# Designed miniproteins, single chains: the designs that were tried, part 72

Each design is a single chain, and the fold is of that chain. pLDDT is the mean over its residues in the fold that is shown.

## One batch from the design tools (miniprotein)

Design m2650
Fold by ESMFold2-Fast:
Structure m2650 (fold): chain A 62 residues (1-62)
Amino acid sequence: MLSDKEKEELRDYVLKLMEGLSEEEQDELIDLTIQLLNEGKSLEEIKKALDEKYAEIKARKE
C-alpha cells in the first residue's frame, strides 16, 4: 500500500494526465489506477502504466 506522500504524488500525477481528456478517457485512467493499487503495484509501476495508457489514448486521436 502506498504511503500518504506517495498517494498525494500519484493524485497530482493523475490530475496532470487528465487535463484535456474526455470524461470517458479520464475514467480509463482512474480505473487503471484503482486496478494497479489493488494489485499492490509501486508508485513507479503505476506511473509507467499510466504514461503508456495516456500515450495510447492520445494515439487514438491521430
Scores: mean pLDDT 81

Design m2651
Fold by ESMFold2-Fast:
Structure m2651 (fold): chain A 66 residues (1-66)
Amino acid sequence: MEPPIVLVDEEARRLLEETLELMKQLPETQEAVARGVGLVLRALSAESLEEVREALEELRELLAEQ
């Protein structure tokens, strides 16, 4: 099993922390929360720093669309 990048890379951990913080700012709709949780899970299972950045960017875009 390859460890998730967030367990190995300090920058990836910081991006994950930002992703979790943004999750708290999502509207209380089931759809927005489900999408946010999906993006966080993607970041947690990411094999590269780029995947974590992409998940964070998609979450920021989701918040901007609200």
Scores: mean pLDDT 74

Design m2652
Fold by ESMFold2-Fast:
Structure m2652 (fold): chain A 64 residues (1-64)
Amino acid sequence: MEIVGPEEVERILRVLEAYAETGRDIDKTAEKLGIPKEEVEKYLAEAERRTGLSLDELIERLFG
């Protein structure tokens, strides 16, 4: 797997934080961040792919 830049990690963390704050609502997360719903879904999928953890476990470990 390719190593992505620091800015990609920051975007993923920002999306995860917003997702946790909205009660795991993708539409509200997209509205809060001002990005398309499809972009939110891509970053969430990338977080799971890179860590091997579920979104629930990631939120618990980072913001729990």
Scores: mean pLDDT 78

Design m2653
Fold by ESMFold2-Fast:
Order: sequence, then C-alpha cells, then structure tokens
Structure m2653 (fold): chain A 117 residues (1-117)
Amino acid sequence: MEQLRKDAENYSKKLEEEAKKLGELADQIGVHSPELAAEMKRAIETLKEAIKLAKEDPVEGRYGLARAIYELSKVLDKLEEEAARHPESAPLFRQGAEEAKKAIDLAYKLLQKLAEM
C-alpha cells in the first residue's frame, strides 16, 4: 500500500524529531536526576532502533515500537513524579513529560500503519 508507506515515513520523521528533543531534555534533566536521564536515553535509543527497523521490516518494527512505547511510558511516569517532588524544576520535568507523551502517540500511530501493511 503506497499511502501506508508514505504515512509510515511521515510518522518516522516526526518521531525522529521527537527523539532529538527528548535527547536534549534528557541532558538538561541529567543535571537534576542522572538516573532518570539515563533511563530517558535508553528509551530514546530503543525508539531510534525501532524507527530504523520499521523502515526495513514492518514486523520487527512493530515489536521495537511496542518496546519503545513501554520504556517511554515508564519514563513519563517518573518525569511526572519528579515534577511533583521538585516544584522549582517542575517546568523542565513537565516539558519532558509532554514530549514523551508526543513520542508515545507518534510511535503508536506508526505501529498502527505498520500493522496495516
């Protein structure tokens, strides 16, 4: 399906942009929580690998995206917890949570397009 392939490519590009934003936020968050920053970077690497796999093999791509969604969801929960615990740093943690939510949504949309191929 030509349209499904184009949709998947568009979601992959948006997801690569969100991975870059999350990486920049992880570096900033690392000043306050090195452990959370490390978990964010692992989730971002899982996501990058899933995007690469999605271009080569839709089945392996779906598996990789499901794992990335799971890891990003854990990161999201921890970002929201840190925002609640540290009011002075809350805007940074909330920004991280917002971008993580966007990445999860885009990963889910990409996963759906790959499932239809």
Scores: mean pLDDT 87

Design m2654
Fold by ESMFold2-Fast:
Structure m2654 (fold): chain A 58 residues (1-58)
Amino acid sequence: VLRVKREDISESDLPPYASIGYTQTDALISVPKDRLEEVKKLLESLGIPYEEWFEFDV
C-alpha cells in the first residue's frame, strides 16, 4: 500500500487495477505486488511524495 497526500492525487491519475481509499488527510493506494513498482514510478514521474506501507508477507 502506498500513502500519498489526498490533495496530490486523483483516481484519474491511477491505472484501473489500482484501488484508492481516502482518509481525512491521505490517499491510500492498493495495487497488486507485481504492479507496485509501476505505480511507484508513476508517482515519482508526477512528483508526488509517497510512503510505502509494508504489510507482513502473507
Scores: mean pLDDT 71

Design m2655
Fold by ESMFold2-Fast:
Parts: structure tokens; C-alpha cells; sequence
Structure m2655 (fold): chain A 80 residues (1-80)
């Protein structure tokens, strides 16, 4: 089925970007560990949470795109 093939090809395209986002989030978490005082760690934690939020959205959007591709495939089967 063409739709199943398209879904698999899109998953291959999205995976590198998702991995990149996760790696970047990991680097932000390292910023917290490098702080020496409690006050600095608290401020860095707040900043990291704020910075990680966009990566969480990117991961969520990736999941939504996968679900949308699946829905298109199901809708096509229901149409025929």
C-alpha cells in the first residue's frame, strides 16, 4: 500500500530531527549539573525547563504528525 510506504519514509525523515532535539535537551540539562551554588542551580533549572519546553513541543508535534499520517491512511481505506 502506497500510504504505508509513505508513512515509513516520513518516519525515517523525522527521526534524525527528533534525536537532534533530544540531544540538545540533554546538553541543556548538563548546564544545571555544572552550577556550583544552590541559587545558581535553581536559576539554571528554571532556565532549562523553559528551554526544554520547545523540544517537548517538537516531540509532541512529531507524534501528532505520525498520528495524522495514520489517520489519512485509515480514512483512505474507509473511503474505498
Amino acid sequence: MERIREYNERADEYEPEMVKALREAGKLAERVVRQRTYEEQRRATQEVIKEISPYGEAIRKYGEAVLEAMKESVDRLAER
Scores: mean pLDDT 58

Design m2656
Fold by ESMFold2-Fast:
Structure m2656 (fold): chain A 57 residues (1-57)
Amino acid sequence: MEELLEYVEKLAEEAGLTPEQREKVIEDFRAWLKAHPDASEEVKREWAEALVENYKA
């Protein structure tokens, strides 16, 4: 889980999100992970990318 959170943080930084937006992305991702513990790592990474893109828009 820690590595996935670091991955999301890096994606948010690279996307140019504000610190406030980064916190929201991380919290949303944490909530999603809690709801989907059986999701594959690939699905978790895809969701992380989609979340960052959604906040970027």
Scores: mean pLDDT 78

Design m2657
Fold by ESMFold2-Fast:
Structure m2657 (fold): chain A 110 residues (1-110)
Amino acid sequence: MEKKKQADEAYKKGVIAFNDGNYEEAIKYFTEAAKLYEEIGDYWNAGVAYFLLGQAYEKLGDYEKAIESYKKAIEAYRKFMETGTPLQKYLAEQAIKVAEERIKKLEEKL
């Protein structure tokens, strides 16, 4: 599965860029990773990539795009929950709550 490897590599590059403080580069790679993960139905990793995309936008002060990215993460986690085990559903629910809390804090800044 070539797309899975491409998504994983984009995700890794995004994490490296984010840790280096290169948030614009992180946005490019996390956007690529999230789209590729969605295309292959890997909704957990799509959710993680969208969540990190939101964090990268927060670092740049783009709160509207950060909120949009966290909402995309929630959508992906909800897709993951549709076919998950009870434990996977629990983990996705916790991830959704974290994303919702981030959205609430950012909406208070708008």
Scores: mean pLDDT 90

Design m2658
Fold by ESMFold2-Fast:
Structure m2658 (fold): chain A 66 residues (1-66)
Amino acid sequence: SAAEAEALAREAEARGEPVGILAGGGVVAAVTRSGLAVADLGSEEAARELARRIARLAPRASLGEL
């Protein structure tokens, strides 16, 4: 879910762990050492908004496309 992706990214960033944010096709994935969380938003705009929101929570994150 979106909340799980945000929580996973925020927790990893707080611990100084690597965070990857992948977005495309209305889907956002947050990837960390602790796991993977995927949010299917069904909308490119909603996915981009979520990816931007997660990037603000994890400013050192790597950004990529799905």
Scores: mean pLDDT 80

Design m2659
Fold by ESMFold2-Fast:
Order: sequence, then structure tokens, then C-alpha cells
Structure m2659 (fold): chain A 57 residues (1-57)
Amino acid sequence: MKESFEIIERYQKELEKIVSKETAEFIRESLLKLAKEGASAEEIEEIGRRILATAKA
């Protein structure tokens, strides 16, 4: 879980530059829930990457 937490924090910081604070916090909570439900660090990274790419587009 520590690795997933570090990935989530990194993506939150990047998303806060692009989307509202409320949206970034919602995404962070969603990713944390997935990590607690057993999603791997690799799955969290892939989801975070896709969300960030969509926000940048």
C-alpha cells in the first residue's frame, strides 16, 4: 500500500495544477479506495496516468 500511496500523492499534485482542488481531492479519494480494496500499485499507476492524460487533453 505504501507504493500506491506515493503514486496517488504524485498524481494528486499534478492534477491540482490542471483541475479544481475539489476534483483533485475526489480523484485522490477514489484511488485510495481502490488501493484499500486490493488494487495493485501498477493498477493505480495506470488509472492515474489515464486520468492525468484526459485532464491534459
Scores: mean pLDDT 79

Design m2660
Fold by ESMFold2-Fast:
Parts: sequence; C-alpha cells; structure tokens
Structure m2660 (fold): chain A 68 residues (1-68)
Amino acid sequence: MSEEEREKEARAAVKAAEELIKELEKDPENVTLQSAARLLAAEAANLGLEEEAEKVLKKLEEVLEKAK
C-alpha cells in the first residue's frame, strides 16, 4: 500500500468512526456500533493517525459516560 493510499484509508476510518459515534449518541446501548467505532479507531491508529484515533476514542467514552 502506498503512503498516500494508507493516509486516505486512515482518514476514511476516522471519519467512519466519527459517523458511528454520532449514531451511537442516538442509540448508546448499541454494542455493535460501539465495537465498530472502536475497530475503526484502532485501524486508523495502525495506519498512522494515532492522535486522531485517540480523539475518536475519547468522544466514544464521553458518549458512553453520558448514557449511564
């Protein structure tokens, strides 16, 4: 995979994770959305966007904390 392709894929994963977190705000008990968001954040971190992935995980934690 080229570096440019990897960066595009990493950014797409971050964006997808943020979209799932927005869905999770409406349905915070949805464990499938929780798992998918965590998986996408991990993928983004593995592809080099560790700081962005950390931000996504922090938003996920905030959503889950507000739900309980």
Scores: mean pLDDT 80

Design m2661
Fold by ESMFold2-Fast:
Structure m2661 (fold): chain A 64 residues (1-64)
Amino acid sequence: SIEEAARELAEELAKEFGVPEEELEELREEARRLILGFLNVGFDLELAVRVARMILETELKVRK
């Protein structure tokens, strides 16, 4: 499901980048919005998750 994919992606990124638990819910919602946005453009779920990951990884690297 989209919600499950967003949760899993957020948890992976939180561990990788040391995102505090209090920010995990924001990261989850951001991941979900990105995944939904790409699905609306015609991406399949797997590709939507992959592109969302690239965007979020770049964002987290910059704000470190």
Scores: mean pLDDT 83

Design m2662
Fold by ESMFold2-Fast:
Structure m2662 (fold): chain A 112 residues (1-112)
Amino acid sequence: MRRIRVRVRAENGKVEFEVEGLGDPRIQEAVDRLKKLAEEAAKSGVGKIEFEVEVQDADRETPLGVTYADLALNALQAMVEAVEALLSGKITKFEREIEEDGVLRARLRGEK
């Protein structure tokens, strides 16, 4: 079983990253984009950005026929869009939690 864990936090001008188990170029591209946005947010005086996704079995399929790695990619893409909206001033705050069958957990949070 392949595990994926991504954690991104930006607060008080500091950016923290933890990345484990990435074997998908699309997920790597989304992580790299989120890293760049988190660094921009830290410079722009955004109050807090926090993202975590953990997948216990990335290659396992959901009942919908997509993999849990695909759901992790969707969570990363949603975080990227939310951070871009926060940085552009379209929103001032967001919070979302996702949990699927004990195999995937994700948390997306940001505030100005």
Scores: mean pLDDT 81

Design m2663
Fold by ESMFold2-Fast:
Structure m2663 (fold): chain A 79 residues (1-79)
Amino acid sequence: MPKGLGALEQAVSLRAGETREIKGEEGSLRLSAEEPAVIYVGDDGTVRVFQGRVTVTAIKGDEEKTFVLEAGEERLVDL
C-alpha cells in the first residue's frame, strides 16, 4: 500500500506542516512542507515540485545539503 516504501521513484503529497523521509540506497531525502505540496522524486534523485513549497534535505553519510523548491521548480539532488 504505502507508495513511498523501498523505491526512490515516487509521487508524494504533503500536508501543511508535514515532514516525510524517503530512504534510498546511498542516503535519504527529507521533505518538509509548510503548505500543501505535491512532489515527484525520480530514481536519479531528481526532485520536482508540482504544487506548494518544499524544503529538501539530502543526507548521505556525513554530508547534508538543504535547499528550497517552489511549484514548477526541479533539481537533481546529489551530495
Scores: mean pLDDT 73

Design m2664
Fold by ESMFold2-Fast:
Structure m2664 (fold): chain A 110 residues (1-110)
Amino acid sequence: KKEALEKILEALRRALEHLDRMKQAVENGDIEAALEHLREVRKALQEAYKYAVEADNDEIIRLLEEFGKVVDEIYELLTAENPDREKILSLLDKARELLQKAIEVVEKNL
């Protein structure tokens, strides 16, 4: 459904904004702000996944599942006693690439 793809695109764009703000928070050592933005990324991902399943697009679903795994790894590292900031920043770059690929696939199918 075109409507479902539009909803995915809206959710993914929100996730991208919060992902970029999460990176800034991590760079500034603000773990609390990073976790707040992570919660918003997860909410947007859940919404995007719901509509991706409704749209029955396996490529989008696969990209969102890969993105979700990276987000979960970022959460584990952010909540560790001594967060590995270099690894978190590397994973944020990987998450951003996956999210940009998902946006591109959605836009090509609109």
Scores: mean pLDDT 89

Design m2665
Fold by ESMFold2-Fast:
Structure m2665 (fold): chain A 59 residues (1-59)
Amino acid sequence: GEAEELVREAERLAEEGGDGRRAAELAKQSGMLATEQGDEELAKRAEDAGVRAAILGGV
């Protein structure tokens, strides 16, 4: 679904160490969507991607 696609993109950006701010924004958006859909595992992945983006991207 859309939330899963956004989480994957956030994870990719965070891992590549590129646009950490964009990765964090995508992680926040996808995490909210995953929570609304009841996908706890996807929401957790979004949180983890956001934390990684903030730490590695300086945001």
Scores: mean pLDDT 77

Design m2667
Fold by ESMFold2-Fast:
Structure m2667 (fold): chain A 60 residues (1-60)
Amino acid sequence: KKPSKEEIEEVAKKVGELMAKGKLEEAQKLAEEFIKKYKLSDEEGQELGLLALEKAEELL
């Protein structure tokens, strides 16, 4: 099942928040679990990573 835009945004925000707090291992694990669960392509995974980085920068 492909994730909804809302689900992608929510997980990106959570990953970004963990990154901003320095919890890099938790952030990586959360992102990897989401990618595996929805079988995201490399491109979709990169888009998720960029969105999470944007969210992290907003919190710093």
Scores: mean pLDDT 79

Design m2668
Fold by ESMFold2-Fast:
Structure m2668 (fold): chain A 58 residues (1-58)
Amino acid sequence: SELEEIAREELMRLAKERLGLEVPEDASLKEVGEKVVSLPGGEEVYREALRRAILRAE
């Protein structure tokens, strides 16, 4: 899905910028999402990434 790939890109960007989390570039949205939400503040980062992805997928 185009939205899924956009969400993956936004989530990887925010995870690095806000949580200092480096993930493999080929990681799936599910793998990145699970890692992000396991961290303090990660749920907010995940929600923001999805919000940005929806806006980009217009």
Scores: mean pLDDT 80

Design m2669
Fold by ESMFold2-Fast:
Structure m2669 (fold): chain A 60 residues (1-60)
Amino acid sequence: SQLFMLDADGTIRETSLADIPKGASIAVFVTDDINDEEVRQAGLEAIKNGADYALIIVKD
């Protein structure tokens, strides 16, 4: 599986479990496609509602 972080500005960056900040408010989503606009929209909505960022897990 691949991990990606979505920021409030819509920037998506690949990350690792070790690089996830401890104590941050994170919304977690699972998808089979990083280009899924519904997942991106849900991530941005979660950030709007108080999450620091969204973590998107892409299944292999």
Scores: mean pLDDT 80

Design m2670
Fold by ESMFold2-Fast:
Structure m2670 (fold): chain A 108 residues (1-108)
Amino acid sequence: LTPEQQALLAARREISRLVGEALRALDNGDYDKFLELVEKIVELAREAAERFMTPEEAARYQQRLDELYSEIKKAVENGDKEAAKKALFRLAGEISSFFDDMLRRLQA
């Protein structure tokens, strides 16, 4: 693997681990820890976008991440665990698609 591919795969693995931890925190009713973990997920995704995308693509992607994070925060504020979980899965799916696209570009 190239250093770029290794870095991207390491970031993807770390985000997957954090998503699992966030789900456990949510199931335990630990909303503070849940939001802290979601913030880390979003920050890692923003960092990857800035590194591997054009500035214009990165800005658009960061806006989508901010919208999804806002949705998660609103669900938590309302005490809606199921809405928070669904929003987290939407965020995770968006991030997974991004990593698949970046890995494809690096293989070309």
Scores: mean pLDDT 87

Design m2671
Fold by ESMFold2-Fast:
Structure m2671 (fold): chain A 86 residues (1-86)
Amino acid sequence: GPDVPPPKPLTPEEVARLQARLTEIGKAAIEDPDRFVELLEEVRAELKRRGYSDEWIDFFAEGVIGSLLLLGKLTPEQAEALRARL
């Protein structure tokens, strides 16, 4: 994980919302890279309000990209293009 400490744990409701958003972000990563960036910036704004650093947010985004690459849903070239927009 990032070298910065994580903020206070999210509530169960916040976790459920984040999981739903990460699912939508994952779909956008495959189908619409511009929508991926838009959704990531919405999540970034919300998590920053909760005290998350950019390092933690980028860690979550890289986790989504890396998981999709591992599952064969993204090519290495698609993954690199998305990472360049983090």
Scores: mean pLDDT 80

Design m2672
Fold by ESMFold2-Fast:
Structure m2672 (fold): chain A 81 residues (1-81)
Amino acid sequence: EKKKKLEEELKKLEEEAVKASENGDLEKLAEILEKIVEILEELSKIDPIYETKLYIALDALVEVYEILGDKELAEKYRKKL
């Protein structure tokens, strides 16, 4: 039940991330990626298969914050890798 709800929320956020990326809205993309990371952290505790997806999302979030010039937030998420 909890896993299914998190998977549905993840899918919706992944679609929103694609739209933010296509629009070049990096600040919105960072906000969406933070939510994706939070969901993937919960999903990886339930099912380790989500660990790979979590690392991909963390790497993307680090890159977005580096582009935005937010070195402190980029370092925060890099430490989770």
Scores: mean pLDDT 86

Design m2673
Fold by ESMFold2-Fast:
Structure m2673 (fold): chain A 70 residues (1-70)
Amino acid sequence: MSLAEQAEKLLEEAEKELKSENPDVEKVLKLTAEAHRLAREAYRRGELSPDEYRRLIARAYELAGKAQAL
């Protein structure tokens, strides 16, 4: 699995956690932080286009912001 695919999976897990009956805010923040780190590394290695990287980072910030608003 590529670093980009791993980042996408972590964001999917964060979104599922946010949709659960009792969302674990700390878990969402850890998942989004790790996804951000993996996306950055994938971009540094040339595995992501600028648009793909921007989309992943924007999604990570969106999910983290939703968790912090709970």
Scores: mean pLDDT 86

Design m2674
Fold by ESMFold2-Fast:
Structure m2674 (fold): chain A 71 residues (1-71)
Amino acid sequence: SPALEKVKELLEEAKEAAEKGDADKAFEKVREAGRVYAEASPEEQEEIEKYLREHEEELNEAMKKALEAKA
């Protein structure tokens, strides 16, 4: 779905920003992904939730790096 593809793009950008130590950009991309999710249909939201569960460890590690960059 278009919403799932957009969320994937935004979360990949967030991960790249976090790996570079750009916590502000990483969090901005996560917020944008959240907006796409909120505006998506219930069916698209379920697809996004499945993607997030399948990539949970990777996303958590990226967010941890972003938080460490802010500290």
Scores: mean pLDDT 79

Design m2675
Fold by ESMFold2-Fast:
Structure m2675 (fold): chain A 88 residues (1-88)
Amino acid sequence: MEEKKKLIEEALKLISEAMRAVDAGDRQTAVELLKKAAELMKKAGFNTSAKTAEDARQAVEDPNASPEVIANKLTAAALIAVGDLLDL
């Protein structure tokens, strides 16, 4: 329980930092933060949360993605990760 909780809490902090990086226009930093968040979620066994973080990373990397699409993907990743943390 404690190991998984720490991994998800760290992943949530990374997602929050990625949101700040996107707002600041630093998409490269956001991509690296989301990659790490997805890896931590996968390590914790939360494959659905890991997939949503990876979907958000792909949206940030996509030059054709609108700011609205990126915001929606980041919000989805954060909400699912919060759900996983609360279910622990």
Scores: mean pLDDT 83

Design m2676
Fold by ESMFold2-Fast:
Structure m2676 (fold): chain A 90 residues (1-90)
Amino acid sequence: MKRREARVAAKAALNSVEMAIYYEEKLGDKEKADRYIDSARHFLLHAAELDPEIARETVEKMREIAKKASPYLQKKLDEAIAEVERAIEA
């Protein structure tokens, strides 16, 4: 059961990253982009608590998505990933 909840949280995290990129690149809304990155961080940390394996898989997918992001969002995503990796290693 925890693995299914972790997958839902992981999907929400990835969707939040895609939305952050969309709002920054297509709409120029950096405030919304920042909020979506914060949402991605929150969902990823929740996934890590439920299933560290799913969280690791999601981090790799997030790194792929980050290649399309601006340097600003890439830095914010790197910070979110670092927090998640620290939580997984604890």
Scores: mean pLDDT 84

Design m2677
Fold by ESMFold2-Fast:
Structure m2677 (fold): chain A 55 residues (1-55)
Amino acid sequence: MLKLADILADFLELVSEVSAYLAEDPRFTPEVRAENAKAAELARRRAEELRRLAE
């Protein structure tokens, strides 16, 4: 049975990937890119925590 925490970790990994992509897009302002880079880091860290909890 998949735990909800594992599903949430997968979702956060996707959010991290999308936010990282937006952080590198030169069409956005430096401020928007900085916010997306921060969001990507937070999402990745939270995903790691949830995966440990899912054990």
Scores: mean pLDDT 79

Design m2678
Fold by ESMFold2-Fast:
Structure m2678 (fold): chain A 112 residues (1-112)
Amino acid sequence: MLSEEEIIELQRERIKELGGSVKAFEVILDDEKMLKLLRALLEELKKLPDTPRRRALIEELEALIKEIEDGPKTEEERRDLLYNRSALLSALESDPELSPLLRELIDQVVNS
């Protein structure tokens, strides 16, 4: 069977083929870049109007930051965390107000 690294490379190639964001995938795979993105997004969300939806998203981002900082204890937990990161970014890309901000922050993190 494919190793985790081979699966990650296969996913990267599929994202390229489908015209997806290779930069977003690079951030998902890098704990330091992901933490920079999540912290930057959290600060920007705090500048937006206080709504129940934005508070829930802030709580979700803070929880994910903590999980990354604590680190996964098993390979299964690591896979779940990578899936959760991908799911969060996908949800943010589907939000018309947050999608442009997310793209800008991803570009900043990748180019830093």
Scores: mean pLDDT 72

Design m2679
Fold by ESMFold2-Fast:
Structure m2679 (fold): chain A 85 residues (1-85)
Amino acid sequence: SMEDEITVGVALLALAVLKVLVVDKKIPVTREDVALARKAGEAIRATGDEEAIREAVEIIREIADSPSASPELSAELRALAEELE
């Protein structure tokens, strides 16, 4: 549906922006960033778009693997990625 297409687009854009800030700009990951990643990932998961879910998982894992993520927040992001699969 158009609502699902908009949801996927907005959520993937939010994750892509977060990835740029954390991975490229080396801005530290915050708890609010993890909450944003969860909200975006869960919204994508709810659409059932398997390709979008895969892309979201990949982005979240890349954020988790960044040196800008503390060990605690990195573990939470990895758990989220596993949950979304």
Scores: mean pLDDT 88

Design m2680
Fold by ESMFold2-Fast:
Structure m2680 (fold): chain A 86 residues (1-86)
Amino acid sequence: MLFEEEKKLSEEESELIEEYKKKIKELTAQFDAAVAAGDKEAALKKLEELIAVAEEAIAKLKSPLDQAMFAIVLGVAKIAKKVIEK
């Protein structure tokens, strides 16, 4: 069983994860809309916003496993930006 302090820390981190997941979901939907519209400038701007949110999440989260989840988003967004810039 988790100690009360450990459980409380996990609950606080779970709240942060849900906040960042919501932001990433919204930005991903906006990116998809920009791509559908053929707006390369808007798509690049949304990828930059995704990168910023993912970097903030990695900096704020304490668990390496939770950080790794957002590191995948960061990596994919950086690669996508390079592809569009070609």
Scores: mean pLDDT 80

Design m2681
Fold by ESMFold2-Fast:
Structure m2681 (fold): chain A 81 residues (1-81)
Amino acid sequence: SLVERSIELLRQTKEAAKEDYAKAKELGREALRALGESIRKDPSISLQLMEAAVHLQKGMQSSPEKAIEHYEKALELVESV
């Protein structure tokens, strides 16, 4: 359920990044919180979720165009779990 919530928030972050950079950053912060909770609950998937969190943080700190690439990579990593 926490992983599924992270996936949904990351999908929303990626879509928002196309039109509203500020909203994407807010959704990204919520996704980071969900990822952090997932990492604490399941150590077996923690490495992939930590890599996803790094990409998500890079997206939030990048230019709007580069942010989308980072959000896509974060989503791919979480969906692969």
Scores: mean pLDDT 83

Design m2682
Fold by ESMFold2-Fast:
Structure m2682 (fold): chain A 97 residues (1-97)
Amino acid sequence: MAVSLVAAAGILVVAAEIEGSAEDLRAAIELAREALKLGDTGAIPVLERIGEAAARLGDREAMREAIEVLREAIERFEGEARKRAEEALRRLEELLE
């Protein structure tokens, strides 16, 4: 179940990057958020990619939402997963500035 959510989110990011679809970005964020709630930290790299795609599309709202989900991951997880989420968060915050 959780692996399917991460895979689906990844596919939607690729579609959003190719087609310029804000709807696919928002759907990808929602799937990544649900994957994290199920404990699947594989959603963290996908959230970074979503934020980067949102930056390229000029969707600042989608970037802020991806950042919020990464902050939720930092609060929930420890060790390497937290560090990965912190690194992704820093990168996306730099893109917003």
Scores: mean pLDDT 83

Design m2684
Fold by ESMFold2-Fast:
Parts: structure tokens; sequence; C-alpha cells
Structure m2684 (fold): chain A 57 residues (1-57)
């Protein structure tokens, strides 16, 4: 996987984390992009993308 592909996946995961946050906690608002990126990297980018897509369906 190239650095560019990894960066794109991290951004996708971060955006999906924000959308999940909006769905679960509409009154609290989503986490920041910085926090969402950190969480994606800690959990595993591919795991976050898969889990978030299931949550948002």
Amino acid sequence: MSKEELEKKIEEAAKLIQEVGKKRYPDAGPPSLETARALALETGVDKVIEGAKKELE
C-alpha cells in the first residue's frame, strides 16, 4: 500500500467516525478530525471503515 493510499483511507475512516458520532450523539456533535484520525490509527483503519459502514447502513 502506498503512502497516498494509506492517507486516503485514514481520511475516509476519520469522516466515517464523525458520521457515526453524529448518528449516536447528535446533541454532543462529532469528534474533531484530529481526534477521529487518531482513533482510526489506534483501532486500525480497515476495521474502522468496515465497522462504521455497518453502523451507518
Scores: mean pLDDT 77

Design m2685
Fold by ESMFold2-Fast:
Structure m2685 (fold): chain A 68 residues (1-68)
Amino acid sequence: MELLSPEELKAVVDALRAWVRAHPDVTAEDVEQAFDFLLSQVSDPEDRAFLEKARGEMLAEVAARAAA
């Protein structure tokens, strides 16, 4: 059984996205560590795909911010 439901997973990702946007000091390493933990909590391929997409989007946002 997965430790996070799909609803909980979406709520956590939304909270992480808000955190990244509110805090310019958040680094790519911080985002990677958060998503590594979340990926360890899910085994469903669809949930993993959702996390990988969200991770990529947040990493791109942090990278764009750092390159400005």
Scores: mean pLDDT 78

Design m2686
Fold by ESMFold2-Fast:
Structure m2686 (fold): chain A 56 residues (1-56)
Amino acid sequence: SPEALERVVEALLAHGLTPEQVARAIQAFLDGASPEEIAKAAGITVEQAREILAAA
């Protein structure tokens, strides 16, 4: 949903990711990527990616 996507974007930015890292993470998420692939795209740990996505 658009609201869930906005919350994820805000959470990623709040954790200090750059807009470019956020864009890569969101693209991977929309492509159905695993948390590991999302974490790699964003340049963060898998555990951190899961925590951020769960918080959003």
Scores: mean pLDDT 76

